Designed miniproteins, single chains, continued (2). Designs and how they scored, part 7

Each design is a single chain, and the fold is of that chain. pLDDT is the mean over its residues in the fold that is shown.

## One batch from the design tools (miniprotein)

Design m4226
Fold by ESMFold2-Fast:
Structure m4226 (fold): chain A 105 residues (1-105)
Amino acid sequence: SKEEFEKELLKVLAEMVEEIETKYLAGEVLSPEEVERLMEETEKKIKEILEKYNAPEELREKIEELLERGRERMIAAAEAKDQGAVLAVAQELAGEIYRLVREWA
C-alpha cells in the first residue's frame, strides 16, 4: 500500500539522519568516505523500496536526482569538516524526499 511504502521509505531516511546525528552529537567528524558509504547504503535501500512498491518512473527519477544532489552537498560539507552542514543537508534531503512521496498523485 502507499502507507506501507511511505513508512518503509521514512524509516530508511530516518536511519540515515540518525547515524549522522549520532556522530555529530558525539563530536566526531564524518569523513567524506564515511558519507559516501552511508549514501550508497541509503540509495540501495531506497531503490529496493521503489522496486518493491512499483514506484512510477518519474517519481524514481526525481528521488534519484535528490539523492545525487544531496550526496554531493554532504560530501562537500564533510570535506570542509562542517559536521553541522552534513546533518542539515541530510535532514533537508530526508524532508524533500518524504514531501515528494506524500504529495505524489
Scores: mean pLDDT 87

Design m4227
Fold by ESMFold2-Fast:
Structure m4227 (fold): chain A 111 residues (1-111)
Amino acid sequence: MEERVRQLIAEMTRLARELLEGAKKYAPPEEVALTVTVSPDSPFRDEVIAAARKVAEELGVPLRVIEQPDLPPGSVGVGITGKGAEKVIEDNPELVDRLARVSRELAEAAA
């Protein structure tokens, strides 16, 4: 794996962890889920899912993986769903924007 891809996955993991920590303010961990959304053709699907699973296990939250064929080729995104997710997203627009940027850079690295 390219060093840049490893760094992007690590940053995505860190940002997802920060969002989940913020979500504790609104809901217990069992009511919030870490969500990975991927295109079926993403070359980094397994690596991102593995990294997300580690974060989910460490924080005691469920992991949900969604394959979405309507995403651009190579796409992968990480976010949160469940009780309080809307509120933590609204309260942390910088974290959401940074996650979107990392997801885009990872898709560009796949192209």
Scores: mean pLDDT 77

Design m4228
Fold by ESMFold2-Fast:
Structure m4228 (fold): chain A 55 residues (1-55)
Amino acid sequence: HMTKEEVDALIKKIQELYKKYQAARAAGNTEEAKKYWDELNKASDELIAKIDASD
């Protein structure tokens, strides 16, 4: 079972990664944007899997 702290931490991580992704895209830094996008997808997949398993 995922704790509320773990869920909150993942949500915050996803939000921070998305903000960094947008900033990297705005700066034209394609390599950094790709890195943050990949990290965001991994964190999002983990959150979805944990939510589905918990309910």
Scores: mean pLDDT 80

Design m4229
Fold by ESMFold2-Fast:
Structure m4229 (fold): chain A 88 residues (1-88)
Amino acid sequence: SATSLTPEQWAEVDLALALMQAAIGERLLPRLVKEKDVEGVRWLVEAYQRAVDAAQRSLEAGVPNAEEILRWAQEGLERAQKLLDEVE
């Protein structure tokens, strides 16, 4: 008997996937900037936006550490957006 995931558990899964995408983007960031890969940097901005959205849902679902994760994701989004402005 598999229990269906709760809204809180789905929010945690969504957050984990979004954070993984953002982390992959950060590892590629020096190459993306050097090559002036506008689309790659835009993908990183979108990955952080998904992380912000997922963290906000986790916060609304009552996940204890969601506020700290939301702040981290918001700071990452602002940094990625600034880098996008530099490569466009």
Scores: mean pLDDT 77

Design m4230
Fold by ESMFold2-Fast:
Structure m4230 (fold): chain A 120 residues (1-120)
Amino acid sequence: EAERQVRILEEASEVLLKAADLARQGKYDEAANLLTEHARRFREEAEKTGLGMAEASAIVLENAAKDAKQGRGEPAALRGASVLYTAAAEVYRMLGDEEKAKEWEAKSRELQAQADAVAA
């Protein structure tokens, strides 16, 4: 379960980072569509499996998609990825893997700093 939840968070974070890149290029509709499509897939997985991280990923991607449509896709997607990286760190900590938890927390802090830098 825990390993599967971390994999879901990693996959969702990669989608958010791709959406941030699209938004940075001014491709707001493409970023919003990517986030919406993957949010639906994570929601379907949450319904089938009951995995909390699949539901959390769907919610984060849905919220980032709303901001992407308004031209705020880059900071929203980066903040979303930061939130999911923090969730992954907590799962690793619950597994007793403090080293991986600290690594994901560091990545989360870097993404939050990037989001704050591009938010105008």
Scores: mean pLDDT 84

Design m4231
Fold by ESMFold2-Fast:
Structure m4231 (fold): chain A 78 residues (1-78)
Amino acid sequence: KTKEAEELLVQAIKAREEGKYEEAADLYIKSAELYKENKDFGSAAIAYRKGAEEYEKLGDFEKAEELRKQSLELAEKF
């Protein structure tokens, strides 16, 4: 179930608040993967988007764009 994914989200938020953007991005991606495994595609999409925001803060726009694409695919906005 999604408990482990939720715990990783809490850790990601804490890492971000401490300015650890790379660690936060990694934790958001791991959370997204667990949500995806549990077929919670909406939560997975949000977690990938949050990971993209962290890479944008790091100036890694290529990784940010890739994560935003993953988020969009999972959000099924179409």
Scores: mean pLDDT 83

Design m4232
Fold by ESMFold2-Fast:
Parts: C-alpha cells; structure tokens; sequence
Structure m4232 (fold): chain A 59 residues (1-59)
C-alpha cells in the first residue's frame, strides 16, 4: 500500500539520520491510513512521536 511505502521510506531515512525527513514520511503514512485498524497507522504514529522527540533534543 502507499502507506506502507511511506512508512518504509521513513525507516530508511531514520537509519540515515535524516530525522526531519523521516518524520514527514511517518506523518504521510498516518495520513494515508486514516484508520487505527490499519497496522501501519499505529507503527507510523509511534515512529512519528519517537522521531519528533529526538528532534526536540537536538534543538
């Protein structure tokens, strides 16, 4: 699905240390799922929160 692709792109960016770009991909994955019944929705929300917190620490 498009949501899974966005989530996987986010994971790749996070591995590269591109936290802000990874956050945008995780947000896109959440937007594309639009439902808590989608497994990607929960995983993307969790990753978005984790990466947002890491970005705040770099502030």
Amino acid sequence: SEAEKAYNEGLELEKQGKLEEALEKYKEAVRLTESARDAVYRDALMKAGEVADKIKELE
Scores: mean pLDDT 80

Design m4233
Fold by ESMFold2-Fast:
Structure m4233 (fold): chain A 80 residues (1-80)
Amino acid sequence: SMALEKAREYEELAKKAEKEGDYVAAGDYYAAAGVAYALAGEWEKALEYFEKAAEYYEKAGDEERAKAAREALERLKKLA
């Protein structure tokens, strides 16, 4: 499926950004992977990647993006 293909692409981009120390980009790509996994019905992976997104935004000091990622995580937990 296109959603699973995109999720894997974003996961690879996130890992690259993480290795480069770009924690904002890592958070952005993990959040994108979480959205793509949710669209594919892969709820456990979506939850995992929104948690990773929040962690990387917290490492970057980006409180607004970290909060948004945690809110997305809580919404998905209520729907799963």
Scores: mean pLDDT 86

Design m4234
Fold by ESMFold2-Fast:
Structure m4234 (fold): chain A 55 residues (1-55)
Amino acid sequence: SDEELTEQAIELSVELAKDGDSEKAMESARYLELLFQGKVTPEEVLEKIEKLKKE
């Protein structure tokens, strides 16, 4: 569901912040902001954050 995908995206963004990569953390936060503004889907945000985590 959209709620479950949003929760997963938030959790991964917190993990990126803990990893100490400020640029990746800022980019994940920007995508979450766009999600809360209704400009992107939860699926798009989760995909983006997962890619940032793997890089």
Scores: mean pLDDT 79

Design m4235
Fold by ESMFold2-Fast:
Structure m4235 (fold): chain A 86 residues (1-86)
Amino acid sequence: MKTAEEYHKEGEELAKEKKYEEAAEKYQKAVNLDPFYYKAWFNLGEALAKLKKYKEAAIAYRLALLLDPENEEIKEKLEEVLEKLK
């Protein structure tokens, strides 16, 4: 079976190709296997934001921030998607 890291890598390759729906599916599989994988939560949020799924992106960024609370990039990305929901 594929690991969380393998799904995360597949998601990154798909995101480089701008296949954001497929990338989000791979990142979702990664966080389902390892819910403490903050980079996969962050990249899931980025892919969802590219798809304009801002509520779902905000949830993914909040989970990434819970795991890495001092990460300024995650804070900035969360604020950006919250502005889209106003």
Scores: mean pLDDT 88

Design m4236
Fold by ESMFold2-Fast:
Structure m4236 (fold): chain A 75 residues (1-75)
Amino acid sequence: SPEQVREGIRLLVEGQRAFNEGKYEEALKLYEEALEKGRDNPLLQRAALLNMSKVYEKQGKNKLAEEYRKKAKEL
């Protein structure tokens, strides 16, 4: 629904703020919620997955980061 998409975008924005502040676990939770809200919106799902990939890179989880980048490209 348009309401779920708007909430997903809000969660992406909040996640990006958490990420910029180094709050990686908070960022992941917010991006995971955005992904759920964007279930029927591939653009929102791609954004959430790519942002989760960036968090994993910052945590040194390079294999997991690559897996999430692939998930985003396959949408």
Scores: mean pLDDT 89

Design m4237
Fold by ESMFold2-Fast:
Structure m4237 (fold): chain A 70 residues (1-70)
Amino acid sequence: SHMEKLKKLLEETQAEIERFRAEIDRLVAEGKAHPEKKEEYDFRINVYELALGAAEFVKEQIEKRLKELE
């Protein structure tokens, strides 16, 4: 059903959000260890922060749609 597909997408999106957060935390830690590469790490962190923001927006849209189906 549409609801089952949305619930699965919500679970997959939450897992993706958790992976992006873990990657950001890793890059922040590595960037602190390598201040000479600050620009490279800032760029990579920014890319993952944009991806995280997009995934969080998708999650919000799925949650809103699921609530409408209640």
Scores: mean pLDDT 89

Design m4238
Fold by ESMFold2-Fast:
Structure m4238 (fold): chain A 71 residues (1-71)
Amino acid sequence: ELPLPPETAEQREKKALILKKLNEVAEHVADWPEEERTRILEEANRAAADYYRGEISEEEFEKRLEELKEK
């Protein structure tokens, strides 16, 4: 196994929030058409990546996910 670099507390918290929020989005759109689910999940994952890298704030990440649920 490759030794993983130790994660910071911030990185661990971001990962936990991302996992929780992405699961909530997936559940919210579970009954939506497949094309729309795919688009929303792709955009949600992009926002999660931006948040994890520190390119956007937690508030902006949550705002993007809320916008994706409007249809």
Scores: mean pLDDT 77

Design m4240
Fold by ESMFold2-Fast:
Structure m4240 (fold): chain A 53 residues (1-53)
Amino acid sequence: MEPSKEEVVKLTAESLRVIGDLVELEIQGKLTPEDRKAFEEQLNAIREQMKEL
């Protein structure tokens, strides 16, 4: 089932919080290759969520 527009906004906000945490790790020099994969996964999630908007 496709989420509602409100649900998409909430999911997008959650993905953005994760991206913010990963950016903070990069600034601290602690970002791992696994964290970079998580970053790509969150970006893909945002792209899919935005298709519903």
Scores: mean pLDDT 73

Design m4241
Fold by ESMFold2-Fast:
Structure m4241 (fold): chain A 90 residues (1-90)
Amino acid sequence: AMAEEIEFVFPPADLSELTPEELGARFYRRFGEQAAKKMEELGFPEIAKRVLELGDKAAEAVRNGDTEAAVKALQEMVDLYREALEKARA
């Protein structure tokens, strides 16, 4: 089943049960999963794997309090996602 429909429900519905670190980690991981699925749909499986890997790295960085590493990983994910979307439109 496609996970695209779930992108709208980032983060989890009950935010009060999560620490800020776990909330952030789940959000970045989920973003990576959704972006990777979109890349696969567009025909860029190699980019999808890289985006998923970066999402996992960002999630772990957030859990460890490494905000700088999390932001770097997120920036790379966003750049790859944007590049693939533009190539698909061309």
Scores: mean pLDDT 73

Design m4242
Fold by ESMFold2-Fast:
Structure m4242 (fold): chain A 88 residues (1-88)
Amino acid sequence: MAVETSIKIWKEKAEKGDAMAYYMLGLLYLSQGKYDEAIEYFEKAIKLDPESKYTPYAYMMLGVAYLKQGKEEEAKKYFAKADELFAK
């Protein structure tokens, strides 16, 4: 119940162009085991604001979502991208 309420709130913020709202939606869907939806929202967060302070975290969470799906090579790619952005 609380997760569904949070998803609705973040969807309304995302509609207004809040890239962080897409990132939060990704986290909420990831927590529900909805990995395909989580991936889509993290990709939208990155696309809308690639230079945001949370973009390295979005790449890290993409890695986590792909790893949860057993897509180890994709996960490794996104973890490497996150590490690159955190090192800068």
Scores: mean pLDDT 81

Design m4244
Fold by ESMFold2-Fast:
Parts: sequence; C-alpha cells; structure tokens
Structure m4244 (fold): chain A 75 residues (1-75)
Amino acid sequence: SVEEAKELLLQAADVLEQQGQTALADYLRQLAAQLDKMDPKETASQLRALAQYAESKGQTETAELLRQAAEALEK
C-alpha cells in the first residue's frame, strides 16, 4: 500500500540522516510526501534502482527498506 511505502521511505530517510546522508534523506522525505501523486510501478522501479545504489555504498539497512517500500507499492 502507499501508506506502508511512505512509512518505509521515512524509516530509510531516518537511517540515511543518522549516517550523514542528509541530501538523500531529504529526497526520500519529499518522495514520501508526493507518493500518492506518482505512478506506483514506475516509483517501485526507481526505488529498486536506489536500493541497488545504497547497497553498493554499504548501506544495507537503507537498501532493504527501499526494497520493502517498492514491494508495498506493487501490492
């Protein structure tokens, strides 16, 4: 659901902020606020790409939260 995806994006943003990734955290908070106005499948694809990027940077917890948010948007 969109509400579950919003919660997961906010959790990912909090983790990123704790790690000093303030710009990416702000991006995810803005995305969560606009999520109801976006295409769920397109957004899910973007979140999976972002999760892959986060994982490549060693941000495994953020990557997992972003994958869960993508799954929530598709269900």
Scores: mean pLDDT 85

Design m4245
Fold by ESMFold2-Fast:
Structure m4245 (fold): chain A 93 residues (1-93)
Amino acid sequence: MDDLSQAYQSLSDTGQLLTDLRNDGRTDVADLASRLVSPTVQQARDLLGQGRYGDARRLADIALDIARAVRDGDLDRARRLSRQGQREIQRLQ
């Protein structure tokens, strides 16, 4: 799959994961995941709009990994991945 398709897939999977958490009554977990992924998801969408598909894919993949870590209760991993995403955003500015 190309970078464009993979970026959209990771963003879609992130959104689906948040929806599944809410449907399972894990609203607090979904809210935490949503807050932690939001800056990385927004930057990935901006990069997609700019045609920067490789950069978008990397950030989309980080967002999905953050959401998965929060789902699994690995908050230390979620915080490290969130900081990694923030560093990538700063590198792209």
Scores: mean pLDDT 88

Design m4246
Fold by ESMFold2-Fast:
Structure m4246 (fold): chain A 64 residues (1-64)
Amino acid sequence: SEEELRKRGNELLEEGKKLFEEGKYEEAIEKFQQATDIYSQLSDTRESDEANNLLLKALKKLAE
């Protein structure tokens, strides 16, 4: 269901945030990509934008 997908997306977003705070940027990127894919399927623009913004921040950290 859409509700179950949204819950999964939220769980992935929170896992990614935790990994990012721990400096595990490659693992955080994987979680943020998965969350973005789910939110895009649901047309959840705000959540998708947040996940994509965090994904880009994590990618920038790997480039530093």
Scores: mean pLDDT 85

Design m4247
Fold by ESMFold2-Fast:
Structure m4247 (fold): chain A 100 residues (1-100)
Amino acid sequence: SEEELKELIEKIDELDLEITRLALEGERLNKENAPVEELEKVAEEMRKKVEEMRKLVKEVEEKFPERVKEITLLRTRLLAAEAEVFLLERMIERRKAEEE
């Protein structure tokens, strides 16, 4: 039980770190005026990682519902990750609109 919770949190931590790295890469590509297709690839990868993170957070909620503090922190981190991919997607939409 405790070991399984730790393993799930470690996987979520790894995904969160990967999402953060991709968000920084997206910001760098945007600042360098890289082709929009490169930003789209980063956004697609971030979205996949966020969905994986969401599934793991849900697993923690279902298996360990009594761990309210941990669940609250994980939900907050998931919302932050979702916000980052949303911002990159909005940036991509704006760049596409400005090209026409």
Scores: mean pLDDT 88

Design m4248
Fold by ESMFold2-Fast:
Structure m4248 (fold): chain A 70 residues (1-70)
Amino acid sequence: RLAELREAARAAFAAGDAEAFLRAATELLELELEEAVARGELSPEEAERLLALGRARLEEWAAEIAARQA
């Protein structure tokens, strides 16, 4: 599951598919943070902060991917 999402994000990034990259990378981030909270590696509050920060960075990377296709 995580490996498949990681592969999908990497393939989308290599293909310059900003939308596919954002979808796969966001889902991967959400699942990784959920599992870290479940394992006690992160508090729910820390996970919420990391999710917000990570989403913002993924949106920036997706915008860069889209811009490079111009």
Scores: mean pLDDT 79

Design m4249
Fold by ESMFold2-Fast:
Structure m4249 (fold): chain A 63 residues (1-63)
Amino acid sequence: GLREELLKLIGEILRLIGDIIELEKKLKTATGEEKEEIERKIEELKKELEKLREKLKELDKKI
């Protein structure tokens, strides 16, 4: 049901936030190509986070 979908989305959002935080920590010590790769991964995760936030808003409208 909608509750299970909401809880799943929240869990996925929290997981992505955690992954972004860990990558940002690595970014502080990274150099050269590794730094660019980590920055790219952070941007990709932020885009996925925004998509999940939009899904959460759409689900909230149905409740």
Scores: mean pLDDT 81

Design m4250
Fold by ESMFold2-Fast:
Structure m4250 (fold): chain A 60 residues (1-60)
Amino acid sequence: SDETLAALAEKYGLPLEAVRELAELIAAGRATRQAVEALAEKYGVSTEALEKAGVELVLS
């Protein structure tokens, strides 16, 4: 849900839009390491933070 995405964005210090794009990549089965690294570069955030948020998205 959008509420879950917003909570993860706050928890990991990520822009909501970055977490939304990450969720879309996961849902499409396209969350490769290369795609996550490209997303980190696009938003100027850490790859580690996106990976941690991604694990929680998969487990929810």
Scores: mean pLDDT 84

Design m4251
Fold by ESMFold2-Fast:
Structure m4251 (fold): chain A 66 residues (1-66)
Amino acid sequence: MKEMEEYVEERVKKIIEAKGKITRDDILEISKQLVEKFGISETVAFILAYDVALKLAREKGVELIL
């Protein structure tokens, strides 16, 4: 669990650094990578990626586009 959370957090931080924003497509791509790497369900992957993205977007004051 912690490894997956760290994986998502690192990916989201890099997206924010590169683009200055997070989009729904970015969340979907991270979700796909979580399914492929960790073998979790698509629903669980999306919820985890969305939750981490929302938290980091708020923390860094960047736009989250859904």
Scores: mean pLDDT 82

Design m4252
Fold by ESMFold2-Fast:
Structure m4252 (fold): chain A 71 residues (1-71)
Amino acid sequence: EIEKKIEELKKKLAENPDDVQTLVELARAYVEAGKYDEAIEVAQRALDLDPNNVEATMVLIEAAIGKAEKK
């Protein structure tokens, strides 16, 4: 389930905090869980480390749309 996936990704990130790929995966998992604020924060962090990361940009857009629609 998505909760377990988030926990596993957080554990990976604790071992390598600057792993852009793990940050992108965690942001996607937060979007799937409906945790858009957390997804935005993690995706922005991935973009801070890799500004040209298309996957991070896409997840950030998805999270922003999800947050806007919940208003």
Scores: mean pLDDT 82

Design m4253
Fold by ESMFold2-Fast:
Structure m4253 (fold): chain A 72 residues (1-72)
Amino acid sequence: SMNEEVIAEAEEALKKDPNNAMAWYILGLAYYSQGKYEEAIEAFEKTIELAPDSSLAEEARKLLEHAKKQLE
């Protein structure tokens, strides 16, 4: 599926640069769209850790809270 391809591409990017905040964010989005909320939370937390003062981290925080709400 398209999400499986996106996950594979993000994982390949992270093999080359594990500090790639954008790749973690894309991975989180792909997991979120598959309903894999625990994996999405982990990826969004990595995005925030790597780029805490970015607009990317702001979006990741919003999606993180939304993913947590899905697990309640």
Scores: mean pLDDT 86

Design m4254
Fold by ESMFold2-Fast:
Structure m4254 (fold): chain A 108 residues (1-108)
Amino acid sequence: APRVEVSPWSLSVQPGGSATLTAKATGAKAEDVAWAQVRPDEPPRLLIKGGSELASGAPSRFSASVSGDTVTLTISGLQPEDSGTYLAGVNGTDDRLEGAGAASVTVL
């Protein structure tokens, strides 16, 4: 089964700073990894699809790159509303994230 591990699992950054999260794909291609933001009482918001493609409607402050089995999400100019859980998983045919890993980002 595909599995994606995210590191660090928890990160705190000041407003205006940058955060970098790394996803390692096992049993899947890194180019099939997608990133989503989860906030309380809201559906997951897709940020990145296909390893490095910015999703429609995602802010340009989000970017991703693929290197080997690894996908790196970079969030620049962090704002308080960027606080939340970030999921990285294999984007299936039904737009679900399979084998997803999670990280918590807090903007203080």
Scores: mean pLDDT 81

Design m4255
Fold by ESMFold2-Fast:
Structure m4255 (fold): chain A 58 residues (1-58)
Amino acid sequence: SKEELRKEIDELFEKAKNLPKEKQVEITSLLHKADVAIENGDIEKAKKYLEEAKRVLE
């Protein structure tokens, strides 16, 4: 599960590179928060940050 969440973070970082700078900053901030949550073992919090990042990509 942690490995799958980290793969999602990497994929979202790659997608964010093709977006306007403002959205890049917002998404990378959310992905950083998700990664910190994974490191702290808070999987539910990590998933919520990833869902927010996906909404920005929409």
Scores: mean pLDDT 82

Design m4256
Fold by ESMFold2-Fast:
Structure m4256 (fold): chain A 56 residues (1-56)
Amino acid sequence: RKEELIERAKALLEELLARGLGFTPDSVANWLKALENSDEETLERKIADLERVLAA
């Protein structure tokens, strides 16, 4: 579900922010705005991008 994907993305963004992996509160807010305006397919792609950054 789209709402579930957004919650997953929020968790990933919070982890990236906590680890200091180039994310700031402002960039997290911009990501969340983009995710809320995205369709489910785009959300899955963006989540995969966030997961890739976290895994590095």
Scores: mean pLDDT 76

Design m4257
Fold by ESMFold2-Fast:
Structure m4257 (fold): chain A 86 residues (1-86)
Amino acid sequence: HMLTPEQARKLREIVEEAAKKAKTVDELMDLVIEGIQKELSGPEAEFAIELVKAIGNYAKTHGLSVEEAARMLIGAFDALEAAAEA
């Protein structure tokens, strides 16, 4: 609810680029958080980082791959984009 459609779309792009480089879910999380901090600031950045940590921890707990974790993050940001357009 704190993200605009444009911000959600940008976060999706950050996840797609991070997924190409990351070898572990921890590396994926670190790269996505770094990307968020470069593109967003303040409450929007805090919200997005919190969401990345929640999804990343879920993926790690369930033994998911980097690709699966990235798909979950993309799905979450796509859902936020759709909600912001509504």
Scores: mean pLDDT 82

Design m4258
Fold by ESMFold2-Fast:
Structure m4258 (fold): chain A 60 residues (1-60)
Amino acid sequence: SIAVRMLRAALKEAEIMGALTPKEIEEVRQAIRDAERGKLSNAEVAEVLDKILKAIRKKL
């Protein structure tokens, strides 16, 4: 899905910027795996994406 693709892109940017802790990075990676397996709704994926974007904004 587009939402999962956006989540992967946001995670990569956050990792490059050092915006997330190692624990938060693993939590997002788990959410991506769960979303690809159909365990997360698009709304839940959007919530994870919003968390990543908020972390990135704090570094800007």
Scores: mean pLDDT 82

Design m4259
Fold by ESMFold2-Fast:
Structure m4259 (fold): chain A 59 residues (1-59)
Amino acid sequence: ASEEQIKKALELADREGVRAVTRDGLSPEEAREHGLRVASEKYGVPVEELRKAIEEGIG
């Protein structure tokens, strides 16, 4: 995936994670995993690649 695609996916993951905490009462860890799955499905980027991008400071 392109860096731009990864950045957009991480923006969606963050937005969905915040929603999962505030609306659905998920823990921060659960919400982060939920957001990453939603972003992965929408952008076709593996969740593992998105996690690696976060570890590398992309986003």
Scores: mean pLDDT 79

Design m4260
Fold by ESMFold2-Fast:
Structure m4260 (fold): chain A 68 residues (1-68)
Amino acid sequence: SELEEILTEITRLILEIAELGDRLKDQAALQKALDLSKQMAANRDNIEKAKEILEEARRLLEELKAKA
């Protein structure tokens, strides 16, 4: 389903943010990754909220890549 695909993509992005945040020693990025994970867990049946979380995760990852 579209929701399952979105949740899978969010999970991949959160893991990439966590790995990059750890390498950069960026505690704010690690905290944001935890917050996104909690939001996803709380909203796993809400496609509109999942799309918002996906967009936020994409923005955060691009910001981190710019710092690396």
Scores: mean pLDDT 87

Design m4261
Fold by ESMFold2-Fast:
Structure m4261 (fold): chain A 73 residues (1-73)
Amino acid sequence: SPALAAAEAALAKAQEALAAGDYEAAKAAAEEALRAAREAIRTAKDRKELLRAIGVAIAAIGLIFEAELGLKK
């Protein structure tokens, strides 16, 4: 789905930004991934798509947490 594809693309951007030490960009991309993943969960056509979308949402939450820790110290 377009929402799932957008969520996966945003998650990849968040991972790249985090690896580069750009915590502001990582957090913004991870928040966008979470938004897209929520839409993908809402519009999922089958259980496989739903599970993929849930996986992206969980990964995005983890990246937001890591980025916030990087921003603090």
Scores: mean pLDDT 85

Design m4262
Fold by ESMFold2-Fast:
Structure m4262 (fold): chain A 57 residues (1-57)
Amino acid sequence: MTELQRLAALGRELGDAIERGADPEEIQRLIDELQRESVEVSRRNREFARRLAEELR
């Protein structure tokens, strides 16, 4: 499972929680998890781009 797949799954879970009228604390928890995964994906993508540039030299 990729980080992008996890991010997409968290987004769907957040959408479902909002649609069913979950409590604000649950919604905030899902938002926090989504934000954390988003930061990790960005970090990994930057590292991948750097390695790819090195390999293409």
Scores: mean pLDDT 76

